# Ledger of designs, part 41: designed miniproteins, single chains, continued (4)

Each design is a single chain, and the fold is of that chain. pLDDT is the mean over its residues in the fold that is shown.

## One batch from the design tools (miniprotein)

Design m13402
Fold by ESMFold2-Fast:
Structure m13402 (fold): chain A 63 residues (1-63)
Amino acid sequence: MADEIAEEGIKRLRELAEKATDPELQAVADGMIEAVRDEAKRSAELARFAMENGIAALEEQLA
C-alpha cells in the first residue's frame, strides 16, 4: 500500500541522513521525507517518484 511504500522509503532516507555528517544534508533528507509523506496522501506513484529521487540524490552526495 502507499503508506507501506512511503514508510520503507522514509526509513531508507533516515538511514542515509544518519550517515551524513553534514547538517545541511540532514535537513535536505528531512525535506525529502516530508515530500514523500505529502505525495503518499495524493498518490502512491507520486510518492514512489519522490522517494526514488531523494534516495538517489542522497546516495550520490554520500558517495
Scores: mean pLDDT 71

Design m13403
Fold by ESMFold2-Fast:
Structure m13403 (fold): chain A 95 residues (1-95)
Amino acid sequence: MEEEEKLLKEAAELTKQAEKKAKEAVDAIEKDGDLEKAKKLLKELKELTEKGKEIAKKMLENGSATSGSAVGVLYAGSVSFLLIAEKKIKEALEK
């Protein structure tokens, strides 16, 4: 249970970081025109989503279906932020 709570908190923190990085990446290209900064932030965001995936796997291995499901939703949120940021950056560059 303590390990489960720790993994859940870690997943929640990663999701918040992913949201922040996604916003910073979009702002870097849309407000500042800084493509290099946007690319760096996208790379960091991708690393956060991979960490979230590993946490989800660990929760499922622990047999915690409820917490594993919650972590899976948090990981899916992180992936959604990554995909939204990539799409917006691509659209800004293709005009």
Scores: mean pLDDT 75

Design m13404
Fold by ESMFold2-Fast:
Parts: C-alpha cells; sequence; structure tokens
Structure m13404 (fold): chain A 76 residues (1-76)
C-alpha cells in the first residue's frame, strides 16, 4: 500500500520535471524539492509550488506529488 502511493508520487514528480523542462525552467530545484518531499520533507514540496506559482500546470503536478506522499506517510 505505502509502496503503491510512493510509486504514484514518483510518477507525478517525473511529470512535474517534464513540465518544467518544457517551460524552459531550471529542473534542479523542482527535482531536489520533490525528492525531499518524498523523503518526508513535505514543506520542501510546498515551497517548490510557491516558487513556480506562475506556472499553474507545474503547481498542480507538484501538489499531486505532495498529496500522494502524505497518503503514503499516513499508511506507514
Amino acid sequence: EVERYLAEARREMERAIKIAEKAGLDVTFVRQALRAALGGNIEAGEKAAEHYKDNPELVEEIRRAIELTRKARELA
């Protein structure tokens, strides 16, 4: 169960990175922030959403990754 939500969160992280790449944005920050969120630092993911607030599509994928990570943590 936890593994399923973490796998889904990783897929959403990958989608967020692809959106950032298409927009010509630096993917290093979003990649690092979402990896930190997957490791339990949800605030890092929330800061990434605020940093990219001018890109609604990217913000949506970041928030989805955060939500899936929260679900995984609740089940652990």
Scores: mean pLDDT 77

Design m13405
Fold by ESMFold2-Fast:
Parts: C-alpha cells; sequence; structure tokens
Structure m13405 (fold): chain A 94 residues (1-94)
C-alpha cells in the first residue's frame, strides 16, 4: 500500500544516521589523509576506476586501516565509497 513512503522514510533516517556518523569520524579521516597522502591518493584513484582491480586495491587499503586500529576510518571510507557509487548511478539515470 504505502510501501514506497515507508521505504523513503526509512532511507531518510538511514541517511541522517550516516551523516551523523561521517561528521563524527570526519576529523579522524582528515588526520589519516594528512598522515598517509600517498595511500589516500591511491584510494581516490581506485574509487574512480570502479573496476575489479580498483575494488581489490580498496579492500587491501581498508584491511590495512583496520590492522592499524583505524576501524572507524575504514568504515567511514567504505560508506563514502558506497554513497559515491549510488550518486554516480543516479546521474547515469538522468
Amino acid sequence: EERRKEELEARRKELEELDRFLERVRPLVDEWVREHPELAARINAAMRNGDAAGEAELERALEELRRRGLEEVAEALRLEMEAAREGAEERARE
């Protein structure tokens, strides 16, 4: 019946929770980018590729971050990558 309205409302709440999480971890991400600019550049390049090789490099980088105890940074980057992918898909549908 009103399934679509409920789905849109649920997604809105998820996006609000995601925004709060990203805002909270943003200083940690900024610090990590400053400490590891080469790795950050590699991650950005892999995100632009969108192919299997880029995805494999991203997984390795995220695993390295988790290994160093930067699990929140790794999760924030993964969520940002997913959001960027969805945004690209929406623009492709335009």
Scores: mean pLDDT 67

Design m13406
Fold by ESMFold2-Fast:
Structure m13406 (fold): chain A 88 residues (1-88)
Amino acid sequence: MKEEKLKEIEEARRILEEKGLDEAAKLLSDRYKIPYEEALKIVEDFVNFEIELTTLLLEGKITEEEYKELMKKKLEEIRKRIAEIKAK
């Protein structure tokens, strides 16, 4: 289950790189049945987080293990945010 959540992050990242923010937001909105505007905010927040974290990893300021744990924590935060949006 936790492995599957990390794969969701990686999938979102690839979609962003290949198709851009708009298409990633549309996929997230459709997958989780949340409004597009909320999905776009989540995607933008995730992209900014991934860029910062990847930069720290490349600069040797964090380890690969720390990168994985921080990405996993971010996915759990996103999952909770999606659940909150769906509950409203």
Scores: mean pLDDT 74

Design m13407
Fold by ESMFold2-Fast:
Structure m13407 (fold): chain A 67 residues (1-67)
Amino acid sequence: MAAELEKDRAFFDKAVDALKPGNSNEERIKALQDVLKEGEALKLTSPFALRVKRAVENQLKALKKNL
């Protein structure tokens, strides 16, 4: 349980950094794609991690529409 919580927290922190306002759309797209790849590699399955992953996917989709 503790190890899963640490993975979820690290993944969340990376997602927050990728979502920070002020980065260019291209930089944010790259950072969000990197976060999704890391989430897949870590095989995160907790409800919290899945909600974070969904938020990243939604933001990536929105940014791609603005290009």
Scores: mean pLDDT 72

Design m13408
Fold by ESMFold2-Fast:
Structure m13408 (fold): chain A 76 residues (1-76)
Amino acid sequence: MAELEAELREVQARLAEIIERILAGEPVDKEEVMELLERYRELMVKIAELRGLDVEELEKQYEETKAYVEELIEKN
């Protein structure tokens, strides 16, 4: 449990840094971004299952986050 939450925090921090770089017009590796998004989804789903949370709601939030990041990369 604690290890999964620590990994989730690290992935969230890296995604935030990448988003800041994209918004600043700095180059980012699209493949690395997509790998981090997939890891984020895996950790979120696993934590949700362990806590008995609504996985469907989390999947919806993930789809919105993914779409947002993909649009940022396309526009820059």
Scores: mean pLDDT 79

Design m13409
Fold by ESMFold2-Fast:
Structure m13409 (fold): chain A 83 residues (1-83)
Amino acid sequence: MREEVEKKKKELTKELQEKEGIDEETAEKLADTIILIHEVKGEDIEEVKKRLLELYKEVGLDKAIAKLLIEYGLMDDALPPEP
């Protein structure tokens, strides 16, 4: 992973903890998903973050990550973490 990608992940993790009151472990998983979509699909980090946070608040962590990855074509809907 590039140094710039790791830095972005750390910045996102901190932002999620400070602005949304999310714990470090959950924030790191959310940040990792945002960075993955940004790097693989070229999507804007802020747009991916906004969508993931909407899903997280609606369905919780595991389902939000799975649903977002499916929306961006990075995961098969037959393999959600908690079907």
Scores: mean pLDDT 76

Design m13410
Fold by ESMFold2-Fast:
Structure m13410 (fold): chain A 92 residues (1-92)
Amino acid sequence: SEKEKAEQLTEALKKVQEILKEGKEKNLPDSEIAERIYEAVAPVLSPEDLKELKELMEAYINAPEKDKWRQLFAILAFLTSLIVEAEAKALK
């Protein structure tokens, strides 16, 4: 159900936030941070959303250092938008 999807995406977003915190504390490579984000979120995404996530993650990995924060924000914004969409659909 859309409500279950919203709950699963919210839990996945919490995991993403912990991954970002640990990545900063341990100086993990961007590629490893991206892979851990993918692992946390992929099980709850549709194939279409998963494709979009992969494109956003590729943009993050390949971004110049000065722009990586923008690409990371885009990933977080995308995940947040999916939660909002699922919650809105759950009200129907």
Scores: mean pLDDT 82

Design m13411
Fold by ESMFold2-Fast:
Structure m13411 (fold): chain A 67 residues (1-67)
Amino acid sequence: MERLEEQKERLRTELGLSEEEIDFLEALGLEAEEFEVIIETMRNDPRPRAEALARGVERALELRAER
């Protein structure tokens, strides 16, 4: 819970995601580890933010499928 809120804050403040984008990610039922994958993917992806976010979501959903 606390860790997930901190990661949402990092997405807002560091990576510039909107509240709508964060709500979308929350609606996917992602956990803290999956949010970390999105953050790390976006930090290391030189593509435009929207493309980096899409790749991060793809990787997070792959991780979620392993649960």
Scores: mean pLDDT 76

Design m13412
Fold by ESMFold2-Fast:
Structure m13412 (fold): chain A 81 residues (1-81)
Amino acid sequence: MSPEEKKELALEKAAMALYFGVLEGRVDEGVALAVRILKEHEIEREEARKYFEEFLEKIKPLLSEEQLATLREAAERVLEA
């Protein structure tokens, strides 16, 4: 697996951790897991931000306004960690 493929999978796992954290009402656990994944794979903040923005646009139709707002705030918490 290439370095780019490993990075893409790490970003996807981090985004999914946030998404399922929001859906399950375990936002803090999702944030903690996402932070761990990004740090273990040495993902840069700017790259993670771009990925999360694209992910949010893709997932937006599947979420309520409240869930979307919670997910956006969770993503910012991860990026500030």
Scores: mean pLDDT 84

Design m13413
Fold by ESMFold2-Fast:
Structure m13413 (fold): chain A 65 residues (1-65)
Amino acid sequence: SQEEAFALAGEAQELLKKVKDEEVRLKFAERLDSLIPGLVASDPAAIEKAREIIEELREVVEEEE
């Protein structure tokens, strides 16, 4: 659903705030921005990609801890 897609985008943005490396943060922000049209359209493929990026962001945040 569109609500689910926007919830995922919000979670990704909160994780981005925790990334200490500016270059890494910008790279992830660019990847997420590329998904915005698909997320607005509630494309299942875009939602799945957003989930993958969020999982990668969690790993980055854990590695920086």
Scores: mean pLDDT 77

Design m13414
Fold by ESMFold2-Fast:
Structure m13414 (fold): chain A 97 residues (1-97)
Amino acid sequence: MIELDRETKARLARTMHELAGRRAAENLASGSAPDATEEVEEEALRELLVEAMRREGMPEEVIEKVKEMSLEELRRLAEELLAAALPEEEARYAALA
């Protein structure tokens, strides 16, 4: 597993969420279907994680490990990043949903 501190995980999750939102908006504007196969999901998730890590200045060694991850490992990492990005205020927002 990639060992990241909570602050780094929170920043990565924020960057990844912004990139995912931007991509979703572009796909909506282009008329692309929101439904994705597992292969498309794996490739999209890997690309989002790699781009987020590059933007946050993560070492290339860490980025290379992410490129070699399976879909299960990528999903696990994304879940860990998302959990770290929930500040007290957003945790309250999630509780209202």
Scores: mean pLDDT 65

Design m13415
Fold by ESMFold2-Fast:
Structure m13415 (fold): chain A 96 residues (1-96)
Amino acid sequence: MTTFAKWEDGYLRFFGSAPRFGLKEGQTVTATLGDESWSATLVAGPDIYGQPSLQAALPEKFVKEGTILTVGDKRLEIVDVSPSGDFTLLTLKLVE
């Protein structure tokens, strides 16, 4: 499965497809890239295109292809990073 997230102002924001992955407020998002890791709590974010979002702080160094995001029982790989205006659109693929 594939979904999209926005990175903006140091936050990774899940919108639209987030419920399809069982993402919930209070879960820990862990980002790993090589030998580096980062963790933050998933909290309520701003509305994006009229839809509620969930957000977690994510340093820019993890906003790249190959980063694995672990949240709940899901692992999502960043497979595409596309700058779009004042935000970055991330394409995430479920790792099985």
Scores: mean pLDDT 78

Design m13416
Fold by ESMFold2-Fast:
Structure m13416 (fold): chain A 68 residues (1-68)
Amino acid sequence: LSPRQQEFAELVRRLSELPDDEAVAAFEEYLRKHHPEFYAELSTLPAERRRAYILALLRWERRELEKD
């Protein structure tokens, strides 16, 4: 894995151990720093939809990492 992919994988693993609210907040901070355009698009969503989307994305990313 590239350093960027490894960093992301470690982030996803760490966030999976946090409560949902803390995991969402930490992942939003990551997106704001590393994917600001994507974060800007997410910011247009209502708070409940943005939270649900991020949680679904984190669950999907974790499953993909466990598959490897």
Scores: mean pLDDT 77

Design m13417
Fold by ESMFold2-Fast:
Structure m13417 (fold): chain A 58 residues (1-58)
Amino acid sequence: PSLLAMKEKLDEAGIKPLAVEDLGGGRFRVTGEKDGVRVEVLVEARNGEARILSIEEL
């Protein structure tokens, strides 16, 4: 998995990462903040690419 691609996607989405958990298989759970609200983001990162699968407000 590409951590740089993941960081770029989170930044594009306006999410400040606070914690990252590796779930395996190129999947990550990111706890972050967006516009003052805590969010949980599921990210898939592989082959130098990343995409956001879901954003859940906490």
Scores: mean pLDDT 80

Design m13418
Fold by ESMFold2-Fast:
Structure m13418 (fold): chain A 75 residues (1-75)
Amino acid sequence: MDYIEALRAAEAAIKAGDFAAAVEYLRTAKATLPPDLTPAQQAAVRAQLDKAIAAAEAKDAAAALEHLTRAARAE
């Protein structure tokens, strides 16, 4: 599973209310970051993925999707 596949799987899991699967997919995304990202982009994406994981663990779908979207945009 590549980074984009992991992000899409996480989004689908969050929307389905499967927060356990969402956390697993977000961790996979964090492990499979694109190698062409700059160090600053990698740090920003990791920070957003960490926030998305925390939101998913809290079962906060809105916050999880917000941080997932920012990670996808390398914000």
Scores: mean pLDDT 84

Design m13419
Fold by ESMFold2-Fast:
Structure m13419 (fold): chain A 64 residues (1-64)
Amino acid sequence: SEMKEIELNSIRGALVVAEDLVAQGRLEAAQLLVDRAREIMKENGIQDADLEARLAAIEARIRA
């Protein structure tokens, strides 16, 4: 649906910013964006293997 595409684009945008924040060492700010992306996915019933893999990769870098 059109609404689902808007939510997916919002999540993708948040992940790009989170990845940049991790590269800058701004781990707390990156975690907030990851948490927000997961919240949007949960509230909208979004299950996407690529987004889950990207979220997991960002979280692994935050924990490193």
Scores: mean pLDDT 84

Design m13420
Fold by ESMFold2-Fast:
Structure m13420 (fold): chain A 69 residues (1-69)
Amino acid sequence: LSDAELEELRGIFKEELIKLGYPELVAYMLAEALVDALRRGPQAFADFLTTLSPEEREALERALRRLKE
């Protein structure tokens, strides 16, 4: 992923979390953690996924689908 794609994904994931009723600060922190994990590599991303609730994982899957479109 390019830096531009990571910034877009950050915004989309934050938006999906806010739609679920997450406070803006919490949504921001989770979106930052996602981008940080992706920058650190595949193992960090896998570890990040294990910290997500099923609802948060579905939000991430929606964000990735929106990024692909």
Scores: mean pLDDT 84

Design m13421
Fold by ESMFold2-Fast:
Structure m13421 (fold): chain A 100 residues (1-100)
Amino acid sequence: MEKLREAFEKVDTDGDGYISFEELMKILRELGFDYSDEEIEEAKKFDTNGDGRIDIDELRAYLEAKGAKPTDKQLAFWDTDGDGYIDYEEFLAAFEALLA
C-alpha cells in the first residue's frame, strides 16, 4: 500500500528508523483517520521510557486506553524482530500483512 509508505515518509523527521507515537498518529491522520493534535499529544504520553520509540508495552497500553483488547499474537505483527520496539520496516510490513 503506497499511501501508508508515503504518509510515513512525510512524518519521519528523526531518521532513526523507529516510530514514535507522534509519528504513528500523524501517519494514521494522513491515511484518513480523524486524529486531532490533542489526541496526538495524549498518545505521546504513552512513551513512558522517553526514548521517542513505541515499544510493545506502550502500544498495548495505548490500545487498551482506546478500548481495544490486543492479544500477544496481534502485537507480534508489530514486533517482528522481537526487539520490543516498533521500527519503520516492522510497522510497514505488519500493516501490509494485515491488509493482505
Scores: mean pLDDT 62

Design m13422
Fold by ESMFold2-Fast:
Order: structure tokens, then sequence, then C-alpha cells
Structure m13422 (fold): chain A 69 residues (1-69)
């Protein structure tokens, strides 16, 4: 449903913002959460995650601007 889609978008937005906030406040701590090789195991690469998060956040902001003026 539209409500479920909006809820999923809000959860993603929150997760993105939490990632960016953690990077701003404790970048070294966030770096420690990286897996030895994000390409093979449970993947988490901070640089790739931040790049993805920034792109997604920009897309969401542009979408909201177009819909809300």
Amino acid sequence: SAADEEYRRELLRRSIQELLDRWATDPEGLRRTERPDPRFDTPFDVDRALAWARRRLEEERRRRELLEG
C-alpha cells in the first residue's frame, strides 16, 4: 500500500540519516564496523555506504521538493 511504501521510505531515510550522523560524530567508530572484505562476507563498506546514502538522500530531497514545492 501507499502507507507501507511511505513507511519504508521513512525507515530508509532514518537509517541514512543515522549513518551520516554517526559519520559526522564518530567516524572512527563507524570505520570499526567495517567487515574485512565487504565484497565477500556480510558486506559493510563505509565509503560505499556513505556514497549510496548521499545519492539516495539527494534523490529523496528532490522528490519532496517537486511534490511539496
Scores: mean pLDDT 72

Design m13423
Fold by ESMFold2-Fast:
Structure m13423 (fold): chain A 73 residues (1-73)
Amino acid sequence: MEVEAEVVDVKKGNGVALAGVRLKEAIPAGERATLVAKVTVEGKEVEVKEEVENTSPEDIPAGAVLTVEIPLP
C-alpha cells in the first residue's frame, strides 16, 4: 500500500538528512507500506519513497511520526 506522509522535521548530517514524517493513514499490523513524502533538502524539493513493514501486532496509527533517511548529493 502507499501512505502519504507530511514532513514535520529535517535534520542534516554528513551526506544524509533525517526527515521526520507524519503518517496521513494508519499502517495495519503485518502490512508493508510505501511512505511517500515531499521534503526540501539543501534548497531542493525531493519526493521520498521508503518501504516500511509493520512487524508489530498493532497498527501504526495515522499521525505517527517515522524517521526516513534521505541521501544527500
Scores: mean pLDDT 76

Design m13424
Fold by ESMFold2-Fast:
Structure m13424 (fold): chain A 88 residues (1-88)
Amino acid sequence: QGRDYLLQGNYDLAIRIYQQNISIQPTSDNYNNLGLTYLASGNLDLAISYFQQAISLDPTPQNYYNLGLTYGASGNYDLSRYYFDLAR
């Protein structure tokens, strides 16, 4: 259901659901989902913070790719490229 709310553009509800999930189980996937929600809502600073937490728990290519996208969206093209290279 969190994904359905993201696809419908209901970011506030998705944020609350993922924050509750993190308080119960602080997993890399839950931090990544919260980061994606903030990225989609345009809150790039929070998206970066949550993707960094996801990477600290599990340094996956997907987590690096999502951080690279967020730095690109913020205009930090050097860091965007760096994390895209790590995602390979």
Scores: mean pLDDT 84

Design m13425
Fold by ESMFold2-Fast:
Order: sequence, then C-alpha cells, then structure tokens
Structure m13425 (fold): chain A 89 residues (1-89)
Amino acid sequence: SSNEALEAVEEVRKYLKETKEESLSLVKDKKEQEEIEKKFAELEKELKELEERVGDNNVEVSKEEFYGKLEELKKKADEILEEAKKKAK
C-alpha cells in the first residue's frame, strides 16, 4: 500500500540523516565536509521527490522502480560514508 511505501521512505530518510552525521563526524577538512553536505542534500532531494510521487494518489509508481530507488539512495549514502572513513585515516 502507499502507506507502507511512505513508511519505507521515512526509514530511508532516517538512514540518510544518520549516515550523513557519521560521515561529517569523520572528516576534519571543512571543504570535504561541504562536499559531503552537498552529496547528502542531493540524496535528500531525490528521496523527497520520490515521496511526493508516492503520496500523490493520481500517480502510479511501480514497486520495482520505487524500492530500486530506495536501495540506490542507501547504496550512495554508504559510498559517501566509506569515502569519509578512508579520509579519516
């Protein structure tokens, strides 16, 4: 249902917030922190656009497209965190 989809969006939003906070805590350089902020802002924007599509009762979003996009956003967040971990050495 659309309600289950919106719950999944909230879980990913929380994941992005927590992963962003962890990534920023690991990086000491201000310019690198700004790059992390920008990358997460783009992911948050994509998630918000997906939420708006799913919340619109007049728009059909396939399960494959929807959950695929959520997985892509989580994967991109993980990649940002792994880069931050490498810079923390």
Scores: mean pLDDT 83

Design m13426
Fold by ESMFold2-Fast:
Structure m13426 (fold): chain A 71 residues (1-71)
Amino acid sequence: SAALLAQLEARVEGAARRLLELGVPEEEVEELREEGLRAARAYAADPSSPEALAALAEVEERIRALAEEAR
């Protein structure tokens, strides 16, 4: 779904912006953004895929870990 993809991409971009505001290095945020957008596209293409869902969950966990490290 194009609508689902747009919402997921917006969430990834929002998370990237917040990490930058927390002082996470641009290189780390860029890597996470690319990974997140890849996971979002995979999930939007096949929401029934366990692999795509797992990839999104992994990105969410990495966002959480980076935010915790940045404090």
Scores: mean pLDDT 83

Design m13427
Fold by ESMFold2-Fast:
Structure m13427 (fold): chain A 100 residues (1-100)
Amino acid sequence: SMDDVDQMTQQAVDYINRGDFDSANQIIFQLQTDMGIHQIDIAVDDTIGNIDPKKRADRLRMIGTIHRGIGIIHQRRGDFDVAQRHFDISDQFFQQADAL
């Protein structure tokens, strides 16, 4: 359900914020399966969260945090080019959220 996805997304964000990237990676893998690769690997998408500006901003920040977490995981593995791409995507999501 959407509530279950929101709970998993928040849990992944909480693990990233605590620096527990191994636990975050497990949840991110599940979210990529449930949310679809396009929603995680795209640049800012104006169709995300079309009902409530605050809820849309919160979702954009959660997705931005997930991309930051993916970037850190790749950086730890030495995949610097992939890491930088995810950091750039994360920045775009936070900029879009702040514009709301």
Scores: mean pLDDT 71

Design m13428
Fold by ESMFold2-Fast:
Structure m13428 (fold): chain A 85 residues (1-85)
Amino acid sequence: MIEEYLEELRKMAEKVDPEHVEEVVELAKEAIERNKDKSPERAGAIAFSSGAIEAVGYWVDRHMEELRRKVQEKEEELEEEKRLS
């Protein structure tokens, strides 16, 4: 059942990237709509796969942004250390 695939996707997205769960689920629902001519099982599987890829993408983007922020913070700290030294 399509609902079951969306529930599993939501659980997975909450573990991978809880900040973007609703965006991931929305993308999955759009994938279902685009594949409504297929069987519910196939449409659900396609939606889950699309949502899972999107969730991983958000996780990577968030992790990269956090890493960039920490690098900038460390660069500012090193600059201050040089001034104080």
Scores: mean pLDDT 74

Design m13429
Fold by ESMFold2-Fast:
Structure m13429 (fold): chain A 94 residues (1-94)
Amino acid sequence: VEEKLERLAEEIGRAARRASLEAGADEETADRIGELAREGALQLARELREEGYSPETIAKVLEALLALVEGRLTEEQRRLLEELEKRILERKRR
């Protein structure tokens, strides 16, 4: 499961880098966005684990983030990400 989470984080980073280049970012900006997306995915996975989420649920969350970056997000994945965004924002306000 750890290997799957790391692989998904790498895929998210690569997808974010590619999307940034397509949006007109330079190579340095795209590299930074890719690194931030990869690190953010790993950090999110750690936070969800600390919250008591199962490795399977964490993997689904990362798969939804990858789908979002690639532009192929399903309705169910969109709802999952909306719930997570709400929880993250609530935690940051504390």
Scores: mean pLDDT 78

Design m13430
Fold by ESMFold2-Fast:
Order: structure tokens, then C-alpha cells, then sequence
Structure m13430 (fold): chain A 81 residues (1-81)
């Protein structure tokens, strides 16, 4: 169980770094693909955290929505350049 949590946390962290690099490079296509993967990985991590009783379903939904909003805003800004 802890191994699953660590794996998902590492994946989210890696995807965040890769997404930030793509946005900084102006690679909108890569940023869009990585952003979608980041949101999905965050959804999986949030689900596991709810299953473990570490956060509520409401907190999980808020975290996913926040990540999605940040991803969309970053991509929109990169596309306007």
C-alpha cells in the first residue's frame, strides 16, 4: 500500500517537473499531453488518499480541480505567446 502511494507521488512529481519544463520551452503540444497525464495521475493519487482515510472525497475533488485549473491556465498562457 505504501509502495503504491510512493509510486503515485513520484509519478505526480515527475509529471509536474516535465509539464513545467514543456510550458517554459513553449512546447504547447507536449504541455497539453503532460498536463492531461498530470491530472490523471493526481486523480489516482487523490483516490488512493481517500481510500486510506487521509483526505475526504471533497478535498480530493478540490485538489484535482485545482490541478486542472493550473494546467489549463499555464497552457492558455503559453498558447497566447
Amino acid sequence: LRERLERLAEEVERLQAEFAAAVKAGDVEAARELGERLVRATEELARLLVELGLISEEEARAAVAHTRALVEAAIAEAERR
Scores: mean pLDDT 84

Design m13431
Fold by ESMFold2-Fast:
Structure m13431 (fold): chain A 73 residues (1-73)
Amino acid sequence: SAIEKVKELTQRLANAIKEMQKKLSKEEYDEAVKKARPYVLEAVIAALNGDFEKAEQYTEKAIRILKEAIEKK
């Protein structure tokens, strides 16, 4: 269901943030969050408009940006 997928994506996003906090410096963390923030905002806007497919897509883009920041080393 859509709600189950949103819960999974939210948990994946939370896990990515925790991983970043463990592996990145404060400056690297802040830059990664800055890059991901526009996609998180678009995901929230899409969800508020009932467009859960776009919300999933933007959340996955945000997660990818955060994971990429960890993998840069």
Scores: mean pLDDT 79

Design m13432
Fold by ESMFold2-Fast:
Parts: C-alpha cells; sequence; structure tokens
Structure m13432 (fold): chain A 90 residues (1-90)
C-alpha cells in the first residue's frame, strides 16, 4: 500500500512521533508536512519524510546539530544535500 511516512526522533535517537498519510497528498499538504519537519529539526530533533510504495519514491531527512539545520533530499535516483546555520536570533 502506497503511503507517505513521517517520523521524528529526539536527539538521543528515540522515536517520538510517527504518522502515515495517503501517497496522493496534495502539494499544499506535503508542503505543510515539510514545514512541520523543519520545525522539528529546529527543536533539535531529526525528522524523516519517506514515500513507501510510490511510483516516484522520495525521502527527505532534516537534522539539527551545533552546525545548524541540514536537509537531505533523495528521489528519482538523485541526492541533494543542503546545510547551514540556524536562522534564529536570540
Amino acid sequence: MALIRYEVYDKEGKLVEKKEYPADMSRDELNGLINKAAKAALDGKNAVIESVGTKEPFKVTMTYDENGVSIKIEGGGKTVTSSGYTPAVT
């Protein structure tokens, strides 16, 4: 069965949130999920969005460490990685 899986791990690697969504999510719904993953990463957690059983499989991993937010996108036989410091000011 095709689905989009969303998982969040804390800084110790413990699974703290898991949700599954229909594989035919709208672009707006997927953008909302990507934004949620980015917020989890900014909270010092690791977020993973992965398509399972889809025709065009993809995986997005967002992590936060002392070097900032890192985003890894895997899909269509390609990998794109971007990293940077946090945009937040205290």
Scores: mean pLDDT 72

Design m13433
Fold by ESMFold2-Fast:
Structure m13433 (fold): chain A 65 residues (1-65)
Amino acid sequence: GPVTLVYEIDEEISDDEEKRKALLAKMREAGAEGRADRARLQREYGIPEEDIHVIGIVGGERFGM
């Protein structure tokens, strides 16, 4: 059945250049973790990619990944 992975990114959405760079770095890290977790679920548990959903939370807002 469908599986949902949730990754909370501890950084706000901001117009500040330094905060934006920090957010992008954390999003990249969360994306890498999500990809590794998806690959593990597919390999170890046989869950199809279509059944794996990834959600990111950035600054308290929820986004589909």
Scores: mean pLDDT 76

Design m13434
Fold by ESMFold2-Fast:
Structure m13434 (fold): chain A 88 residues (1-88)
Amino acid sequence: PSEEELEAEVHLALGYIAMAMGDFDLAEKHFRRAAELGHPEAPQALVDLAKKYAEAGKFDRAIEVAQEALRLGHEDAPKVLEEIEKKK
């Protein structure tokens, strides 16, 4: 793997660790960096994070993160956005 691919993988992993610890803001920073570096799993990570923000009642943040996943072409992002918007 290239240095960029390794950096993307590290950021994806750190984002999921932050999300598991309940630090959603830190998770978002790492997942956005993984997406910028082209990690193919970053759009899915943003969908996972949007669901966690919604579970925490942070609907505006959940919508922003789900919209980023949609922009990156995640197939499930439109449905996730609809589900979040119905709960607020």
Scores: mean pLDDT 87

Design m13435
Fold by ESMFold2-Fast:
Structure m13435 (fold): chain A 93 residues (1-93)
Amino acid sequence: MEELRELVVKLAKETLEKMKKEFPELLSVEIKELEKLLPKVEEGDREAIAKVLKLIGHYYLVLGDYEKAEKYYKAAELVLEGRLEEALELLKE
């Protein structure tokens, strides 16, 4: 969990900064949700981790990067199923 938590926090912060810089109006709802979920991710809340991964997936979907969007959606599913090692490996590719 710790390594997955740290990676998701890093990815979430990087994605949040990109959302704010590139699409602040288009992704205003997603930005607010991600900011709200970050403290829960830092606490290791699995549902919050999965929700943040889905928000990152939505960012890539907006960019038209369907491969990355699918990767983040699948990682969220694996987290909810408790398959944390598989989620971590998928996110590292």
Scores: mean pLDDT 85

Design m13436
Fold by ESMFold2-Fast:
Structure m13436 (fold): chain A 112 residues (1-112)
Amino acid sequence: NLEEKILSILKELGASDDEINSLKELLNSSGVDKLTFAKELQQLAEEAEEKGLINENVAKAYLYSALLYLNIGEFEEASISLNEASKILKKLGREDLANKVEELSKEVKKLS
């Protein structure tokens, strides 16, 4: 399950069990505008990069955005957000996580 792989990477980046459980509930909800939320998280991450902010929270924002895009079937946007998260993780020296996220981006792109 591609969503479970993204959740696992978020946990490796310090997301708490409570945060992971809240994300799982969000993914199973039908009353939330997940598309707007995904776009807002992606924009927040892009604006942070434009300001020169490179940290784990920027990578997490791209991963949250990718998770939401994937959940609603927006595979091209999910792949793009995963690729951006991988680039941030490489800049942070988190090469193993960056490689895992890049592999996920390629898997998701095959669905688009």
Scores: mean pLDDT 87

